Designed miniproteins, single chains, continued (5). Designs and how they scored, part 33

Each design is a single chain, and the fold is of that chain. pLDDT is the mean over its residues in the fold that is shown.

## One batch from the design tools (miniprotein)

Design m17119
Fold by ESMFold2-Fast:
Structure m17119 (fold): chain A 84 residues (1-84)
Amino acid sequence: SRFEKPLRKNLSVDKLENFFTDEELEILVKAYEELSKEYPDYIVLYGLGLVPYKLRNRFKQLLIENGASEELADSLVKKIYGKT
């Protein structure tokens, strides 16, 4: 009942596939899983837009550790946290 529908809809892999390549998605999913292990209280299922902005630098580091170049990691972070 709590956040269930918005989280499931916004955190679906199907939505992410429209914005990222398969290779980028693999890196994003791995980095997200590692971030979720460090912050287990976060209710996220690969929903990139739900990564808290204060964790942006840690998430970027995890992207690099999972195979992203520094340039790719910066690009992915900007795409996720870009100004609305």
Scores: mean pLDDT 64

Design m17120
Fold by ESMFold2-Fast:
Structure m17120 (fold): chain A 111 residues (1-111)
Amino acid sequence: MSIEEVVEKVKEIVDRVIERLGLTPEQRALADRYIEGIKYAAKHLDELTARLFIAQALADFLVDVLGITDPAKRAEAYRLAVEVLRKITKENWSVEEVVDFVLEGIERLRA
């Protein structure tokens, strides 16, 4: 999968997660900023560095949107972001399958 295809899938996943969570305008603005960062990384960085940046940006988005301050839950959010990228890039999961996986991960982070 090309880095451009990864960015497209990540954007679709984030958009669907935002819709299903009913996020505030402020939280949607945060998501837009992370997606722009992901697009910039994909355009200007080598593929390996871009993939690492995408995982970090997804983790930061989850931490910010959910208001996570607990270190253990922050670590869980970072593991969730890494698994999202793995499912997209190595396991060829559909957008729908990854959205459901993210929502289940968010429920665990809220518990």
Scores: mean pLDDT 82

Design m17121
Fold by ESMFold2-Fast:
Structure m17121 (fold): chain A 73 residues (1-73)
Amino acid sequence: SAAAERAARLAAVEARFQELSAQVAKAVAAGNKAEAIALLEEMKRLAQEHLPPDLAELALKTIDGMIAAIEAM
């Protein structure tokens, strides 16, 4: 069904976000600011592409805050 297909796509996006979040944490721990920011920009792209508009807006605000914090390190 269309509902099952949507649920599967959302689960895949959530799994990808977890993978990217782990990579961001590793980049930050290593002091690789540029890599951490690039990974966060990829997460923003995925949010805009795959999440419903309201969830995408919240994700973008959260990620923009993380980018600003890393740039200030």
Scores: mean pLDDT 85

Design m17122
Fold by ESMFold2-Fast:
Structure m17122 (fold): chain A 102 residues (1-102)
Amino acid sequence: SPLEEVRRLLDEAIREVDELKALSTHPEIQALLDEIRKVLEEARQSTDPDKILELLRKAQELVDKATRILLEHQPDNTEALLRLARVRDLIGRALDAVEKLK
C-alpha cells in the first residue's frame, strides 16, 4: 500500500530524530527536534494526503532550521549533520510517496 510506504518512511524518520536527540546537546536544536518529531507523528497518524503533505513540508522547514543552527553552534558535529541530512532525505521520500496517493 502507498500509505504503508509513507508510514514506513515516517517511522524511520522518527527513529533518526530520536537518535539525533541523543547526539545533540544544544537546547535550541533539542527544541526543534521535539517539534520535528511531533509534526512527523501527526503526519503518521493522518490518512489525508493533503494534510500529510502540509505536515511534511513543515517538517522540512524545521529540519532546515535545525541544520542552520547546528552549523552555527556545532559545525564539527559531523554525526549530527549526517543524521539531519538522513531525516531530510526520508521526509523527501515520504513527500514523493504521498504524491502517489493523489
Scores: mean pLDDT 87

Design m17123
Fold by ESMFold2-Fast:
Structure m17123 (fold): chain A 72 residues (1-72)
Amino acid sequence: SLEALRDALLHLGVPEEKAEEIVKRAESIPGLTDEDVDAIIRAALDAYRRTGSPEAAYQAAVEKLDELERRR
């Protein structure tokens, strides 16, 4: 869910403004599935596990959103 996406990003230390940007972008993708949202969360978590960096988590989420948008 988009709620889970926001909560996950905030938990990883992504600033609220950037987390909201990601959520709004995801919300704007027509036909976005729960699987797609989970993929964004997993990309952010994987980046954070590797680096300990909230900025890396944010960048991974952006990259995953770009991939999902390119499918259209």
Scores: mean pLDDT 85

Design m17124
Fold by ESMFold2-Fast:
Structure m17124 (fold): chain A 79 residues (1-79)
Amino acid sequence: MEETKKKLAEQYRAELDRSRAELEQAINDLKKNPVEAKKRLREIAGRLYELTNKLAAYGSVEDAQRAGDLAEEARKLAE
């Protein structure tokens, strides 16, 4: 059980890092194509909200809070 939780925590942390990179790219793309960039930001926000729940269950509270903060940032930028 503990080993499985550690593997999932590592996986979800890697997903958090990838989502941060995708968020940065989408923000940069807002200048070139705001419609497509906002669509990507909504997708990123959705994935980060899901990731927040997964990190809360299998990862750390700190990682879950970071995912939630990034999800809110992406959601606000997509408005």
Scores: mean pLDDT 81

Design m17125
Fold by ESMFold2-Fast:
Structure m17125 (fold): chain A 90 residues (1-90)
Amino acid sequence: MFSEEEIKELLEGAAEDVRRLIEEAPSMSLEQLQENLETLALLFENAAKTVPQLKETFSEIAKILREATKASKEEQLEAAKEVLELIEKA
């Protein structure tokens, strides 16, 4: 079982990764952004299996990111912002 402090550290790390993607997204091609979203989705899927307390949140985040890879660059960026809000509320 993860402690409340460990969960906060995991959420902060996840938030930093997503913020960095949002900041770098304007300089990325559509293909580069899609690859980064797919990588993040995989990381959140794996984290959902490892951290039972965050399983629901991380599974929802991974789903949002995977669906976003099928959309426009603008919609992918909006999905990343939605994911950041979900992490910050958790």
Scores: mean pLDDT 84

Design m17126
Fold by ESMFold2-Fast:
Formats: C-alpha cells, sequence, structure tokens
Structure m17126 (fold): chain A 83 residues (1-83)
C-alpha cells in the first residue's frame, strides 16, 4: 500500500542516519563509506519526492513524507560536509 511504502521510505532514511552515527562512533567511517551513504540518501530523497506526485496520498502521509525528505536533506548536508 502507499501508506506502507511511505512508512518504509521514512524507516530507510532513519536507518541510514543511524548507520552513519554508528560508523562515526566506531571510527569506521571511511571516504568510501561516506560516498556510499551519500549515494543512498540521494536515492531515498528521489524516491520520496517521486511518491509525493501520487494523488492518492492523504494530507497526513504527504506531510510525513515531506518531513522525511527534510530529515534526509539534513543528513545529506552532514555527509557532504564530512566528505
Amino acid sequence: SLSQEAALTGASIATLGMHYQILKRLNALTPEQLQRLLARVDALIAQAEAMLADPQLTPYQRQQLRTDIADARGLRQELQADL
């Protein structure tokens, strides 16, 4: 369902942010991992923005998805600053 797809996209963004923080904490964050995380966050932003075009999204789902995109963009800025 669209609700399930939107929720899974948000969960993927949150999981990516957690992976970044764990790698930083473990001093395991390499330039290669930063580039891979950046590519993944860009893909998730593109996926979420494509979902916003769906007219079947409820106002609640649309607002949640916009919030998830904003969170992903924040993560992207952090990753790019560290690169």
Scores: mean pLDDT 84

Design m17127
Fold by ESMFold2-Fast:
Structure m17127 (fold): chain A 67 residues (1-67)
Amino acid sequence: MELVFRKRENERLDVEKLRAELSKFSSLEEAIVTSLVPVSDSPNVPESELVEYRADSEEEMIEKLTA
């Protein structure tokens, strides 16, 4: 399963909140599972400021999004 997530390059995400959100999508086999999941309190982010992150596992995705 391939996970795809989009956020601002320097946006810091809460690991516990992100893990909880990803667990809701564990049964999905979609290339884009969390691109608009509001794990942050950001109300609106321009598309030009979003960076795409890809991982083959939940743990790798959390590492990439929080590093």
Scores: mean pLDDT 57

Design m17128
Fold by ESMFold2-Fast:
Structure m17128 (fold): chain A 68 residues (1-68)
Amino acid sequence: GLEEARRQAERIEAALRKMIEAGMPVAAASQLALREADEVARELEERGETEAAKYLRKTTQAAVDRIS
């Protein structure tokens, strides 16, 4: 549900920030974060958790947009 999507979004955003702090280019770190979010969102969609999947994709995109 949404609680799982929120935890996954927080995990992905934390990983995104750590990758950038470790010297990874923002574009590369952003691509990895968006790919991870898409993979998790697809699993949520397969379980019928469409709202959770939409939340995860939107929240991760917003995090990428804030860092860019």
Scores: mean pLDDT 88

Design m17129
Fold by ESMFold2-Fast:
Structure m17129 (fold): chain A 63 residues (1-63)
Amino acid sequence: SLLDNPFVQGVLAGDPAALQQLRSDSESAAEGIGRVLGLDQELTQKLAEALFQIELAELQKLK
């Protein structure tokens, strides 16, 4: 279960270190997608922010 993951529990608790790691992971995912799809830097940065916000909102629904 995702709720049994210590990282997910940290994000749900509002742990700054866990939130920072989620943001970093979203940035890495967006950079990978941006390279494959040929997105410019601006769109890649917007994708990173969108992924972070979507993942955070979805994880908070599990609380």
Scores: mean pLDDT 80

Design m17130
Fold by ESMFold2-Fast:
Structure m17130 (fold): chain A 74 residues (1-74)
Amino acid sequence: MSLEEQIEELRRLIEKLASKLPSPEEAETFRRVGLELGIPAVEKYKDDESKRAAALTGAILAALAEATLGHLPS
């Protein structure tokens, strides 16, 4: 899988998860933070599936935390 394909896969996953969030503000925060953390993780670990999966899991959890807290400054 190419780097571009990995980024597209991440974008699809983030969008699918964001669509399940209860508020538009939470969905927007999740998309933004998930991509801000996820894209560098994909780029750094493009050749290591296990490390990429671990890093993306961390990125998704961090994005969910920011989305649900709602008051964290940028």
Scores: mean pLDDT 78

Design m17131
Fold by ESMFold2-Fast:
Structure m17131 (fold): chain A 71 residues (1-71)
Amino acid sequence: SAESRKLIEEGRRLRDEGLAKLATAKTIDEINSGIATVLRGIGLIFQGLLIAKKEGDEESAKKAEEELGKK
């Protein structure tokens, strides 16, 4: 669905943003902000995965699982 795809794409964007912030973090506040952003992103991808699985959207579900499996 459009909702599933939006959640996965938005979650990926936030996760990548948070990881980039953590890579350059110099203060505890920057680390905390980066972690919070990564966790929010992962949560959105997971929500998108659950919706895709409920809808039988195998393509979106696979994409979400691949994104969650990235190091």
Scores: mean pLDDT 83

Design m17132
Fold by ESMFold2-Fast:
Structure m17132 (fold): chain A 67 residues (1-67)
Amino acid sequence: ERPLVPAPGLTEENIDELAERLGISKEEIEKVLKDPNLYPQEIIDKMAEVVRGEIAALRARQAALAA
């Protein structure tokens, strides 16, 4: 019934980081990801922006360490 991957590119670790940065519980983050219609689009956009920032920072660090 539920998809195998609720949000491509998001892992358990990413959800933990997102919850800490937004100051809300991990369960709330998981609920938003599973049922996005329960929350305004603006909140979902903020979550996506935070995750993108983290992924971009990790990629930049990996590129710097590899070079």
Scores: mean pLDDT 60

Design m17133
Fold by ESMFold2-Fast:
Structure m17133 (fold): chain A 79 residues (1-79)
Amino acid sequence: SKEEVEELLKRLEEGLREVLEEARRTGDLAAAVARINELLGEFYRELDSLKPTPEQREEAEKRVEELLREVQAELQALA
């Protein structure tokens, strides 16, 4: 459902926020990248289990791209 996809996106956003907080604290960008890849793998595994429509999947992928663009900008500022 749309609500399940939104909840999944919210959890991804929260996880990415935690990664950025840790990266700011430690300066360990390699650990941050590894954790982001982990979160993305979990997200797409769960998304696929929901069997989204093509439209729901495209919308979710677009929102993930937006989140990753923001996260990449934050990580680059720390480098």
Scores: mean pLDDT 85

Design m17134
Fold by ESMFold2-Fast:
Order: C-alpha cells, then sequence, then structure tokens
Structure m17134 (fold): chain A 98 residues (1-98)
C-alpha cells in the first residue's frame, strides 16, 4: 500500500540522516529512489494524473541528488533540509490519494 511505502521511505530518511559512511548513505538514497518510483506509479494509477506523477518523481530525484551532494561536501544541515522537504512531499502524496 501507499501508506506502507511512505512509512518505509520515512524510515530510510531517518537512517540517511544518521549516516556517517558515504557508500552506505548512497545505497540508502538509491533504495529511497526505488520506493519513490513505486509511489509515483501508484499515484498515477489512482489519479490518472501522469503529468503530476512525473513532476513529483522529478522533484524527489532532484532532492535526493542535492542531499547526496550536500553529504559529500560535509554540509549536514543542507542535507537535512533536503531530506525534510522530501519527507513533506511524501506525506502530501499519501494524503492526496486517500
Amino acid sequence: SIEELVEEALELLKQIAAGTDLAEVKALLEKLLEIAKKIAEIFKEKTGDEKTAEALLKSIEELLEEAARAFEEGNRLLMLVHLMALSGELLVIEKKIK
């Protein structure tokens, strides 16, 4: 279900926020992207709004890439800002398809 996927994504976000190893953080970000793709597909199937589904997935991809870049640059605060924005987007998606 969408609720289970969002819960799994939020748990991965907590693990990323606590991460100290670059390879581990990158692997967790890749897993989160796979979950985001599944969420976008469910949104598309439920709403029929392909344009919004594509825009949501692109937004999530960009936030994940910016979080990875911030981590590589040692900017933990900027990484957390991007992860918080992603968390908010996932929660809005979950509520919209109720």
Scores: mean pLDDT 84

Design m17135
Fold by ESMFold2-Fast:
Structure m17135 (fold): chain A 94 residues (1-94)
Amino acid sequence: GMPSSETTIKTEDGKEYKAKTAEEAARIIAEEVEKGKKVEVEGGISAAQLGVELNRIVGEEKAAEILRKITVKEVTNLSEEQKAKEQRELELLK
């Protein structure tokens, strides 16, 4: 069996949250970023998937701002890792 990976959300102030779904992760991220904190995200969700869920919670403009303020560094699949890395590099360089 493959190990189950959860999404870990860390704030610059040392708070750590764990989310089992992209929806839970997006909710926690939106709340912490709204408080003015920088957030790091590590886990099985892609930046694109996180963006979709953030859009549902806070709207498209604010979701884009949140994605620029957070660091998303891990994806589940190798082919998705390459695709997500390219997408993140394009967003980071904008």
Scores: mean pLDDT 69

Design m17136
Fold by ESMFold2-Fast:
Structure m17136 (fold): chain A 83 residues (1-83)
Amino acid sequence: EEEAVKELVELREELEKRREEELERKRRELEEKGVSEKEKERQLALLETALTLRVIGEIEDKILELVKQGYDRELILEKLKEL
């Protein structure tokens, strides 16, 4: 199921890029607001955790959608391990 794996890889790359962009945006926002370095670190860590959970959830949702389309979940997961 090469096509299904390709869609998941492309989604993961897109989500990682968006994660980096959101973290950079938040960092600039906090710098402009003049928050303390400790508070900046705390808020960035919280956002990073939230974004990581969102990526996991979106990948899970995509796998479920591919399974609904007739792709085998176990085969998709096995091929992802090889990447």
Scores: mean pLDDT 79

Design m17137
Fold by ESMFold2-Fast:
Structure m17137 (fold): chain A 99 residues (1-99)
Amino acid sequence: GELHLERFKNRAVDRVQEMLRQGKITRDQALLISSSLMMGRMHGLELVKRGVSVEEALREMTAIMKELVARRLPPGTARLVVEELDRILDEMLEEIKKE
């Protein structure tokens, strides 16, 4: 439940910090992405609290994060962030299936 959402958030933050280090995003863009991640995680936590499965909560959380990123960032930058979020979602869903 909550531990899986926290693991996703931590992986996403690590990817964003690496993108910032590599100069792929600006500091202001990193702040907008971090805000988007926090809003999506808040939605995911509410779903888990209501008894939604962790797999579905992760999918819905990721969809909100991607929507917010796409609205707030230039298209090229948004695409890079969306690709990282999709990779983390795929990794997390495979890990959950093996539990």
Scores: mean pLDDT 89

Design m17138
Fold by ESMFold2-Fast:
Structure m17138 (fold): chain A 120 residues (1-120)
Amino acid sequence: MTLEEYIEQQLQENKQKTPHEILLSEIKEISSLAGVSDLDFTRAIIEADKDGDGYLSKEEIANLAKLLNINLTDEQIDDIIKIAGDENGKIPLLKELSSEEPSLSAIKFLISLRYFLKQK
């Protein structure tokens, strides 16, 4: 199953949940799979956003993966950005963590992290 197919399937399975419920569920699942607390995951996101703009660039996604001890290749990060990135190729994650209506971009990014955590 490709990353794009996986994201489409997960969004379809979660169609009855609010975006905020999906966001919280993904944070919990990713934290569990990475062997970290939800608080540690949130801190890793904040630490990865080096320019403080609330968006994750390719370099910042790579840094987040390292902080969470997630094995992401350069090609896998490019796939994540292609599928989950905004119009500028960035992921608006940090600002969305406190939003009642997180963007589809933020949700797709979290599902992408979970997808790669399950691939060994």
Scores: mean pLDDT 76

Design m17139
Fold by ESMFold2-Fast:
Structure m17139 (fold): chain A 65 residues (1-65)
Amino acid sequence: SVSRRLLAMGIATDFELLGAEARLEVKDGKIHITVTAKTEEILKKAKELAERVRKETGMDITVEM
């Protein structure tokens, strides 16, 4: 199986392809992805992707502007 770090890097790339900035952090031994959107349009798309990814993978993702 793909390691959680490789999965997180792939997810970060998906957010960057939307025009958002993605940052990986390790919190309490778990990987957390922080996504920063520069516009409301990108924020909406990033939130939709984050909801889907959380449901599919269980990854901790925070979306902000």
Scores: mean pLDDT 84

Design m17140
Fold by ESMFold2-Fast:
Structure m17140 (fold): chain A 65 residues (1-65)
Amino acid sequence: SLEEAAELVAKGARNMARGGDATEFSEGVARLTPEQQARATDGAAKGVESQNPDLAAEGAREGAR
């Protein structure tokens, strides 16, 4: 479901911001439309670049919506 995809993307973005790999983020993003993929990736990037897990997760979740 879209909700499950958004949760997976948020979890993956959080993990990436903590220095983890991109596996869960990539799996979640693959389940989104191209527009949602772009927004989720842009949202996650802000949190990942600043190493802020909560910011990364929230940005990714908003993009996936």
Scores: mean pLDDT 83

Design m17141
Fold by ESMFold2-Fast:
Structure m17141 (fold): chain A 96 residues (1-96)
Amino acid sequence: APEPPSPDEYLRMLAEEIKKAIEEGKDLEEKKEKLKKELDEILKESDKLIADPSLSPLEKEIIRALKEVAELVKNNEKSENPEAEEFIKAAKELLK
């Protein structure tokens, strides 16, 4: 990796932490906070990657699409969405 930590490595570590918290999660507030932090991290890293000239145009387009979906998921704060967890897992796998 040219620069540690890579966005992929960072998201992978957070994915394992979020998965553990979700599996143990009995408090809705804790689950929502973990999801918000993950979405904020995805949005922040997506912005950095889009601005990174070393990435291919195709990779940047994919990241832009992920950012748009992450923003939509974050805006659905009024409902518990297991789809949010599935999206986070898919986004992290795509960034591998």
Scores: mean pLDDT 63

Design m17142
Fold by ESMFold2-Fast:
Structure m17142 (fold): chain A 69 residues (1-69)
Amino acid sequence: EEISKAIILYTAARQALERGDLETAADYFIELKKLFPNNPLVNKMIQELLEKARAAGREDLVKRLEEAL
């Protein structure tokens, strides 16, 4: 079920973000965006990660996240 999968993906994405694993966090947030394209919480999480990716100089992640928005 999409809702159950979203909870698992959200938890995994937050854990990855907290440990500084930006690439893993991006993979999970992008998957969440595909499931919930108009969800404001998902959009906020992607924007937060986008700021962190820019600060880290990860242009590859910036491009992937912008394409997901």
Scores: mean pLDDT 80

Design m17143
Fold by ESMFold2-Fast:
Structure m17143 (fold): chain A 86 residues (1-86)
Amino acid sequence: MAERRERLRRYGAEVDRAQQLARDGKITKEDIIKRAEELLAQSTDPEFQEDIRSLLERIKKATTPDELASAAAAVEGMRFALEEKR
C-alpha cells in the first residue's frame, strides 16, 4: 500500500477536484449525498457514523456552488479519516 505521505497528496488532489467539480456544477448535491451514504455504509464506528450523518444534514442544506464545494471537501475528509483508521 502507498505510504501515508502519498495518501495525503492523493487526498489533497481529490479534495481540489471535488471542490472544482462542485463549483462547476459537474457534480450534483445528490452525487455528494450518495458518496457520503457510501461512507456511512462502510463505517462500523458509531462516532464516524454520527459525523457522517451530521455532514449529510449540511449537504442537504447547501444551496450554492461554494457550499456544495465545501461539503464535497468534507466528504473527502471523512473518507480519508476512514482509510487512516484501517
Scores: mean pLDDT 77

Design m17144
Fold by ESMFold2-Fast:
Structure m17144 (fold): chain A 57 residues (1-57)
Amino acid sequence: MEAVLEEIGKETGLSRENLERWVELLRADPALARALMRKYAGMTDEQIEALERIAAA
């Protein structure tokens, strides 16, 4: 889990704290989180899918 967050952080430039907040939002409202991540965070579908797997674990 930590290694995946670190890799996405390096790819996106987002902090670990920011990524953990996205994981929390994915647990609360996955549809809204996915839409906001694409629009405001500039994340790829692969990066969003990786965070969804972390949120589901």
Scores: mean pLDDT 78

Design m17145
Fold by ESMFold2-Fast:
Structure m17145 (fold): chain A 70 residues (1-70)
Amino acid sequence: MSLEELLRRTVAAIQAGDRETLKALGLSDEEIDAIAGKTTAQLDSRGQVALLKAAKNVIADPEKAEEALA
């Protein structure tokens, strides 16, 4: 899976409120509460930081991210 596709699926998991997938991507319960079920336009500063952390985790380990998002 491409990095672009992994990032796209990460955003989709956030919008779907897929807590198990977000936890597998290395987010804490508090970070998941800040972003789960929200569009990118609805994110406050905490949600934006959590989104960036998810993206950094995907970029740092694309193979693990692919397993979480499959």
Scores: mean pLDDT 83

Design m17146
Fold by ESMFold2-Fast:
Structure m17146 (fold): chain A 52 residues (1-52)
Amino acid sequence: SSEEDSLVDGLLQAIEENDGERIRALYKEIRSLPEDKRQRVLDKLHDRLMSM
């Protein structure tokens, strides 16, 4: 998977496991991305959450 897909998968797993430290670490990584990449990660995350 792309880096963006890996971040989405990791964050979804951390949310499912209620792992606050991993959620914070991944969210920090997402926030450090360029705006266009950050938006794509957030859009993918939103789409997956809404499809569950």
Scores: mean pLDDT 81

Design m17147
Fold by ESMFold2-Fast:
Structure m17147 (fold): chain A 57 residues (1-57)
Amino acid sequence: GMSVKLQEALDVFDYDKNGTLSGIEALSLQKFAELPVLQNGVADVDTLLELLRKVSK
Protein backbone atom coordinates (compact mmCIF):
# COMPACT_ATOMS: atom_id res chain seq x y z
CA GLY A 1 0.00 0.00 0.00
CA MET A 2 0.94 3.66 0.03
CA SER A 3 2.29 3.44 3.59
CA VAL A 4 4.66 0.64 2.57
CA LYS A 5 5.89 2.60 -0.46
CA LEU A 6 6.41 5.69 1.69
CA GLN A 7 8.45 3.60 4.15
CA GLU A 8 10.60 2.34 1.26
CA ALA A 9 11.26 5.92 0.15
CA LEU A 10 12.21 6.92 3.70
CA ASP A 11 14.51 3.89 3.99
CA VAL A 12 16.34 4.92 0.80
CA PHE A 13 17.03 8.40 2.22
CA ASP A 14 17.98 7.03 5.65
CA TYR A 15 21.64 6.62 4.70
CA ASP A 16 22.75 5.25 8.10
CA LYS A 17 19.67 2.98 8.40
CA ASN A 18 18.86 4.07 11.95
CA GLY A 19 15.14 4.61 11.25
CA THR A 20 15.32 8.41 11.40
CA LEU A 21 16.17 11.21 9.00
CA SER A 22 18.55 13.95 10.14
CA GLY A 23 20.62 16.73 8.64
CA ILE A 24 21.57 16.03 5.03
CA GLU A 25 19.20 13.03 4.80
CA ALA A 26 16.18 15.18 5.67
CA LEU A 27 17.34 17.98 3.34
CA SER A 28 17.79 15.52 0.46
CA LEU A 29 14.25 14.18 0.88
CA GLN A 30 12.83 17.72 1.23
CA LYS A 31 14.55 18.89 -1.97
CA PHE A 32 13.26 15.86 -3.87
CA ALA A 33 9.71 16.51 -2.64
CA GLU A 34 9.95 20.15 -3.80
CA LEU A 35 10.18 19.10 -7.47
CA PRO A 36 7.32 20.68 -9.49
CA VAL A 37 6.16 17.28 -10.76
CA LEU A 38 5.68 16.03 -7.18
CA GLN A 39 4.11 19.34 -6.09
CA ASN A 40 1.50 18.95 -8.87
CA GLY A 41 0.80 15.35 -7.85
CA VAL A 42 1.52 14.02 -11.34
CA ALA A 43 4.31 11.62 -10.39
CA ASP A 44 3.17 8.21 -9.22
CA VAL A 45 4.74 6.59 -6.16
CA ASP A 46 6.45 3.83 -8.17
CA THR A 47 8.20 6.40 -10.36
CA LEU A 48 9.25 8.34 -7.27
CA LEU A 49 10.74 5.23 -5.64
CA GLU A 50 12.67 4.35 -8.81
CA LEU A 51 14.14 7.87 -8.96
CA LEU A 52 15.05 7.76 -5.26
CA ARG A 53 16.85 4.44 -5.73
CA LYS A 54 18.83 5.82 -8.68
CA VAL A 55 20.02 8.99 -6.89
CA SER A 56 20.70 7.37 -3.48
CA LYS A 57 24.05 5.57 -3.25
Scores: mean pLDDT 52

Design m17148
Fold by ESMFold2-Fast:
Structure m17148 (fold): chain A 103 residues (1-103)
Amino acid sequence: DLVLPAADATPEEWREAGKKNYEKYFKGEVLTENEAATLWVAAVFGSLAPAGIVIHLANLPLGKPVTEENVDELVERLVSTLIPPEKAEKVRAFIEGLLEAAK
């Protein structure tokens, strides 16, 4: 089960949810763009089932690590593929939370 904040949660609460999901599923492993996208899909849809299609449509490279330098581009690709732009800050916070826990 994913750690998901309330629907009206702040970006800070989404960041914390990202950290908790990393700790639960990755246990100190390097976070890749595909893995971040997979967890994000699960957070948005409540299911991992569409993850492969979303990763394909967003043209995410295999095995590329998420870094502070590339997180903004990853968020933009995911937002343009799936979610309304107004949710972009929450998506960014979630992925940044995953990245912070991966340090």
Scores: mean pLDDT 67

Design m17149
Fold by ESMFold2-Fast:
Formats: structure tokens, sequence, C-alpha cells
Structure m17149 (fold): chain A 106 residues (1-106)
């Protein structure tokens, strides 16, 4: 069972992922189609990972966060400077989900 502090952190991560999805959408015309698709998938996976934590599935949260990092790294390979900034934010948030999930498992 998650502590109140852990629930609030997971909610914060879910809200950050929603904000990232909106930032990606607003920058769609400035991103390549490939970068947009990878970033959108990555941010959706961060949201799903945070939701998995809230549902009491930290192992699933780690799996989803790892997939988010993989898609964000693919976005970095497109070479777009805006894609790099957004991908770095996705990786940071996915790593925060992984850290919280490890705390829940301990």
Amino acid sequence: MLSLEQILRAIGLALRAIGLLEDIRLNKEKLSEEAYEYLTKAAQLVLEAAMALLKGDPERAIELADKAIEYAKKALETGDEIAKKLAEEVIRDAEAVRELAREVLA
C-alpha cells in the first residue's frame, strides 16, 4: 500500500506527463514526424507508469518507465534540438517513476 507522500508524488508525476504531452502537441509543427511519434509514445508511457504506481503495481511501473526511456532515446537520435529538450524531460520523469517504484518495492 502506498503512503500518502508516495501517492502525492505519483500524482505529481502523472500531472507532469500530461504537461509533457501538451508541450509535445504544441511543438508538433517544430518536430519531425518521427520525433513527434517517439516523444508522444514516451510521454504516454510515463503517464501509464505513474498510473501503474497509483494502482499498486510498481513492477509494471518500472517496465513502462524503461520503455518510455527507450522511446525518448529514439527521439534524441532524430537530432532535433526541441526533441532533445523534450526527450531529456521524459527521461528525467521516467527515472523519477523508477525511483519511486523502487521505494515502494523496498
Scores: mean pLDDT 89

Design m17150
Fold by ESMFold2-Fast:
Structure m17150 (fold): chain A 88 residues (1-88)
Amino acid sequence: IELNEEQKKRFIDDAIGVAETIGHVFSEEERELLLNASDEEINELAQKILQKQAELLKQEQTEERIEEYKQWVAKELEKLIEKEKKKL
């Protein structure tokens, strides 16, 4: 997936929003870490999310599957934050 600067920011904001709907809270510092992630890391995350969404769309969208998807997104964001923190 090729993302420009605006698409990267929108993608990260959308992913954070998904995680927040299930009670995950990210600090301003954590949001900045996500926005400052490399293009490669953001593209990798975007590809994973699109693949997961495609899998969800092939199946009946139950509340349980949607919740699992949201939890998975939150965990992937946490992994990226942890990876970025290690660079500091």
Scores: mean pLDDT 78

Design m17151
Fold by ESMFold2-Fast:
Structure m17151 (fold): chain A 81 residues (1-81)
Amino acid sequence: SLDPSKRTVQVTVKGTAKSVEALVQKIEDLKARYKSILEIRQEGLTIVIYGPAESRQDIRDAANELAETYETAEISEEELE
C-alpha cells in the first residue's frame, strides 16, 4: 500500500500466571498457529501481541487464549499508526 494510514494493533496481557510453564507453552503454540500474522514478545508475565489491524480479530483471539493461562489477567488494546 502507498497509503501511510496503515495501522498496527498491539494487545498487552499481564497478571498472575497459574503456571509459567503453561504460559510459555501457550505462547509457542500461538506463534506456530499465527505464523507470519502475529508477533509475540514476552517479558516475564507481560506478553505483547501485535500485528496488522486487518488481523485484529486474530490478535484478540490469541490474547484471550493466552489470558486463560493466567489466574488474574489484564488485557489492554492499542491501535498504532
Scores: mean pLDDT 79

Design m17152
Fold by ESMFold2-Fast:
Structure m17152 (fold): chain A 68 residues (1-68)
Amino acid sequence: SPIEKAREKAKELGFSDEEIELVEKLVTAILNGDQEAYAAHLAELRARLTPEQVRKLLSIVSEILMES
């Protein structure tokens, strides 16, 4: 599944369990077309992570969605 791939790639990049959970939530929101959840999770990412970490997470999400 896209969520499982996101978890695996985030682990390979040395992301924490908290960061992996945020990736899973973001991918789930996108797959469900849940714009409110997407906006909330993106705001949480920006509040908790550096701009570089956010860019890395969005790159992972983009790559996985292109594979689905």
Scores: mean pLDDT 77

Design m17153
Fold by ESMFold2-Fast:
Structure m17153 (fold): chain A 95 residues (1-95)
Amino acid sequence: MMEKTEKAGEATLESAEGVMELAEYVKELDEERGEELLKRAEEVKKRAEEALKEAKENPELAEKKLEELREKLLEAASISARVLGLITEHLMESK
């Protein structure tokens, strides 16, 4: 159970890094949105690191925090991918 919490924390950190990478691509196409997404991913990463530290003292509380953070990251990742797709499609099409 504590092992699950640690793995969930590491998975959340990896997801945050993935969102940051997506945000960098968005930033090349749309600087304002890319910066916003980067800041959101960095904030989630910071909170995930904090939750991972709490996992050693209170794994139940850490699990709940990591679950909330994972949902926020999945939402941010989905939005980032969709925005990038729409911008890329628009740029590739001669309107």
Scores: mean pLDDT 71

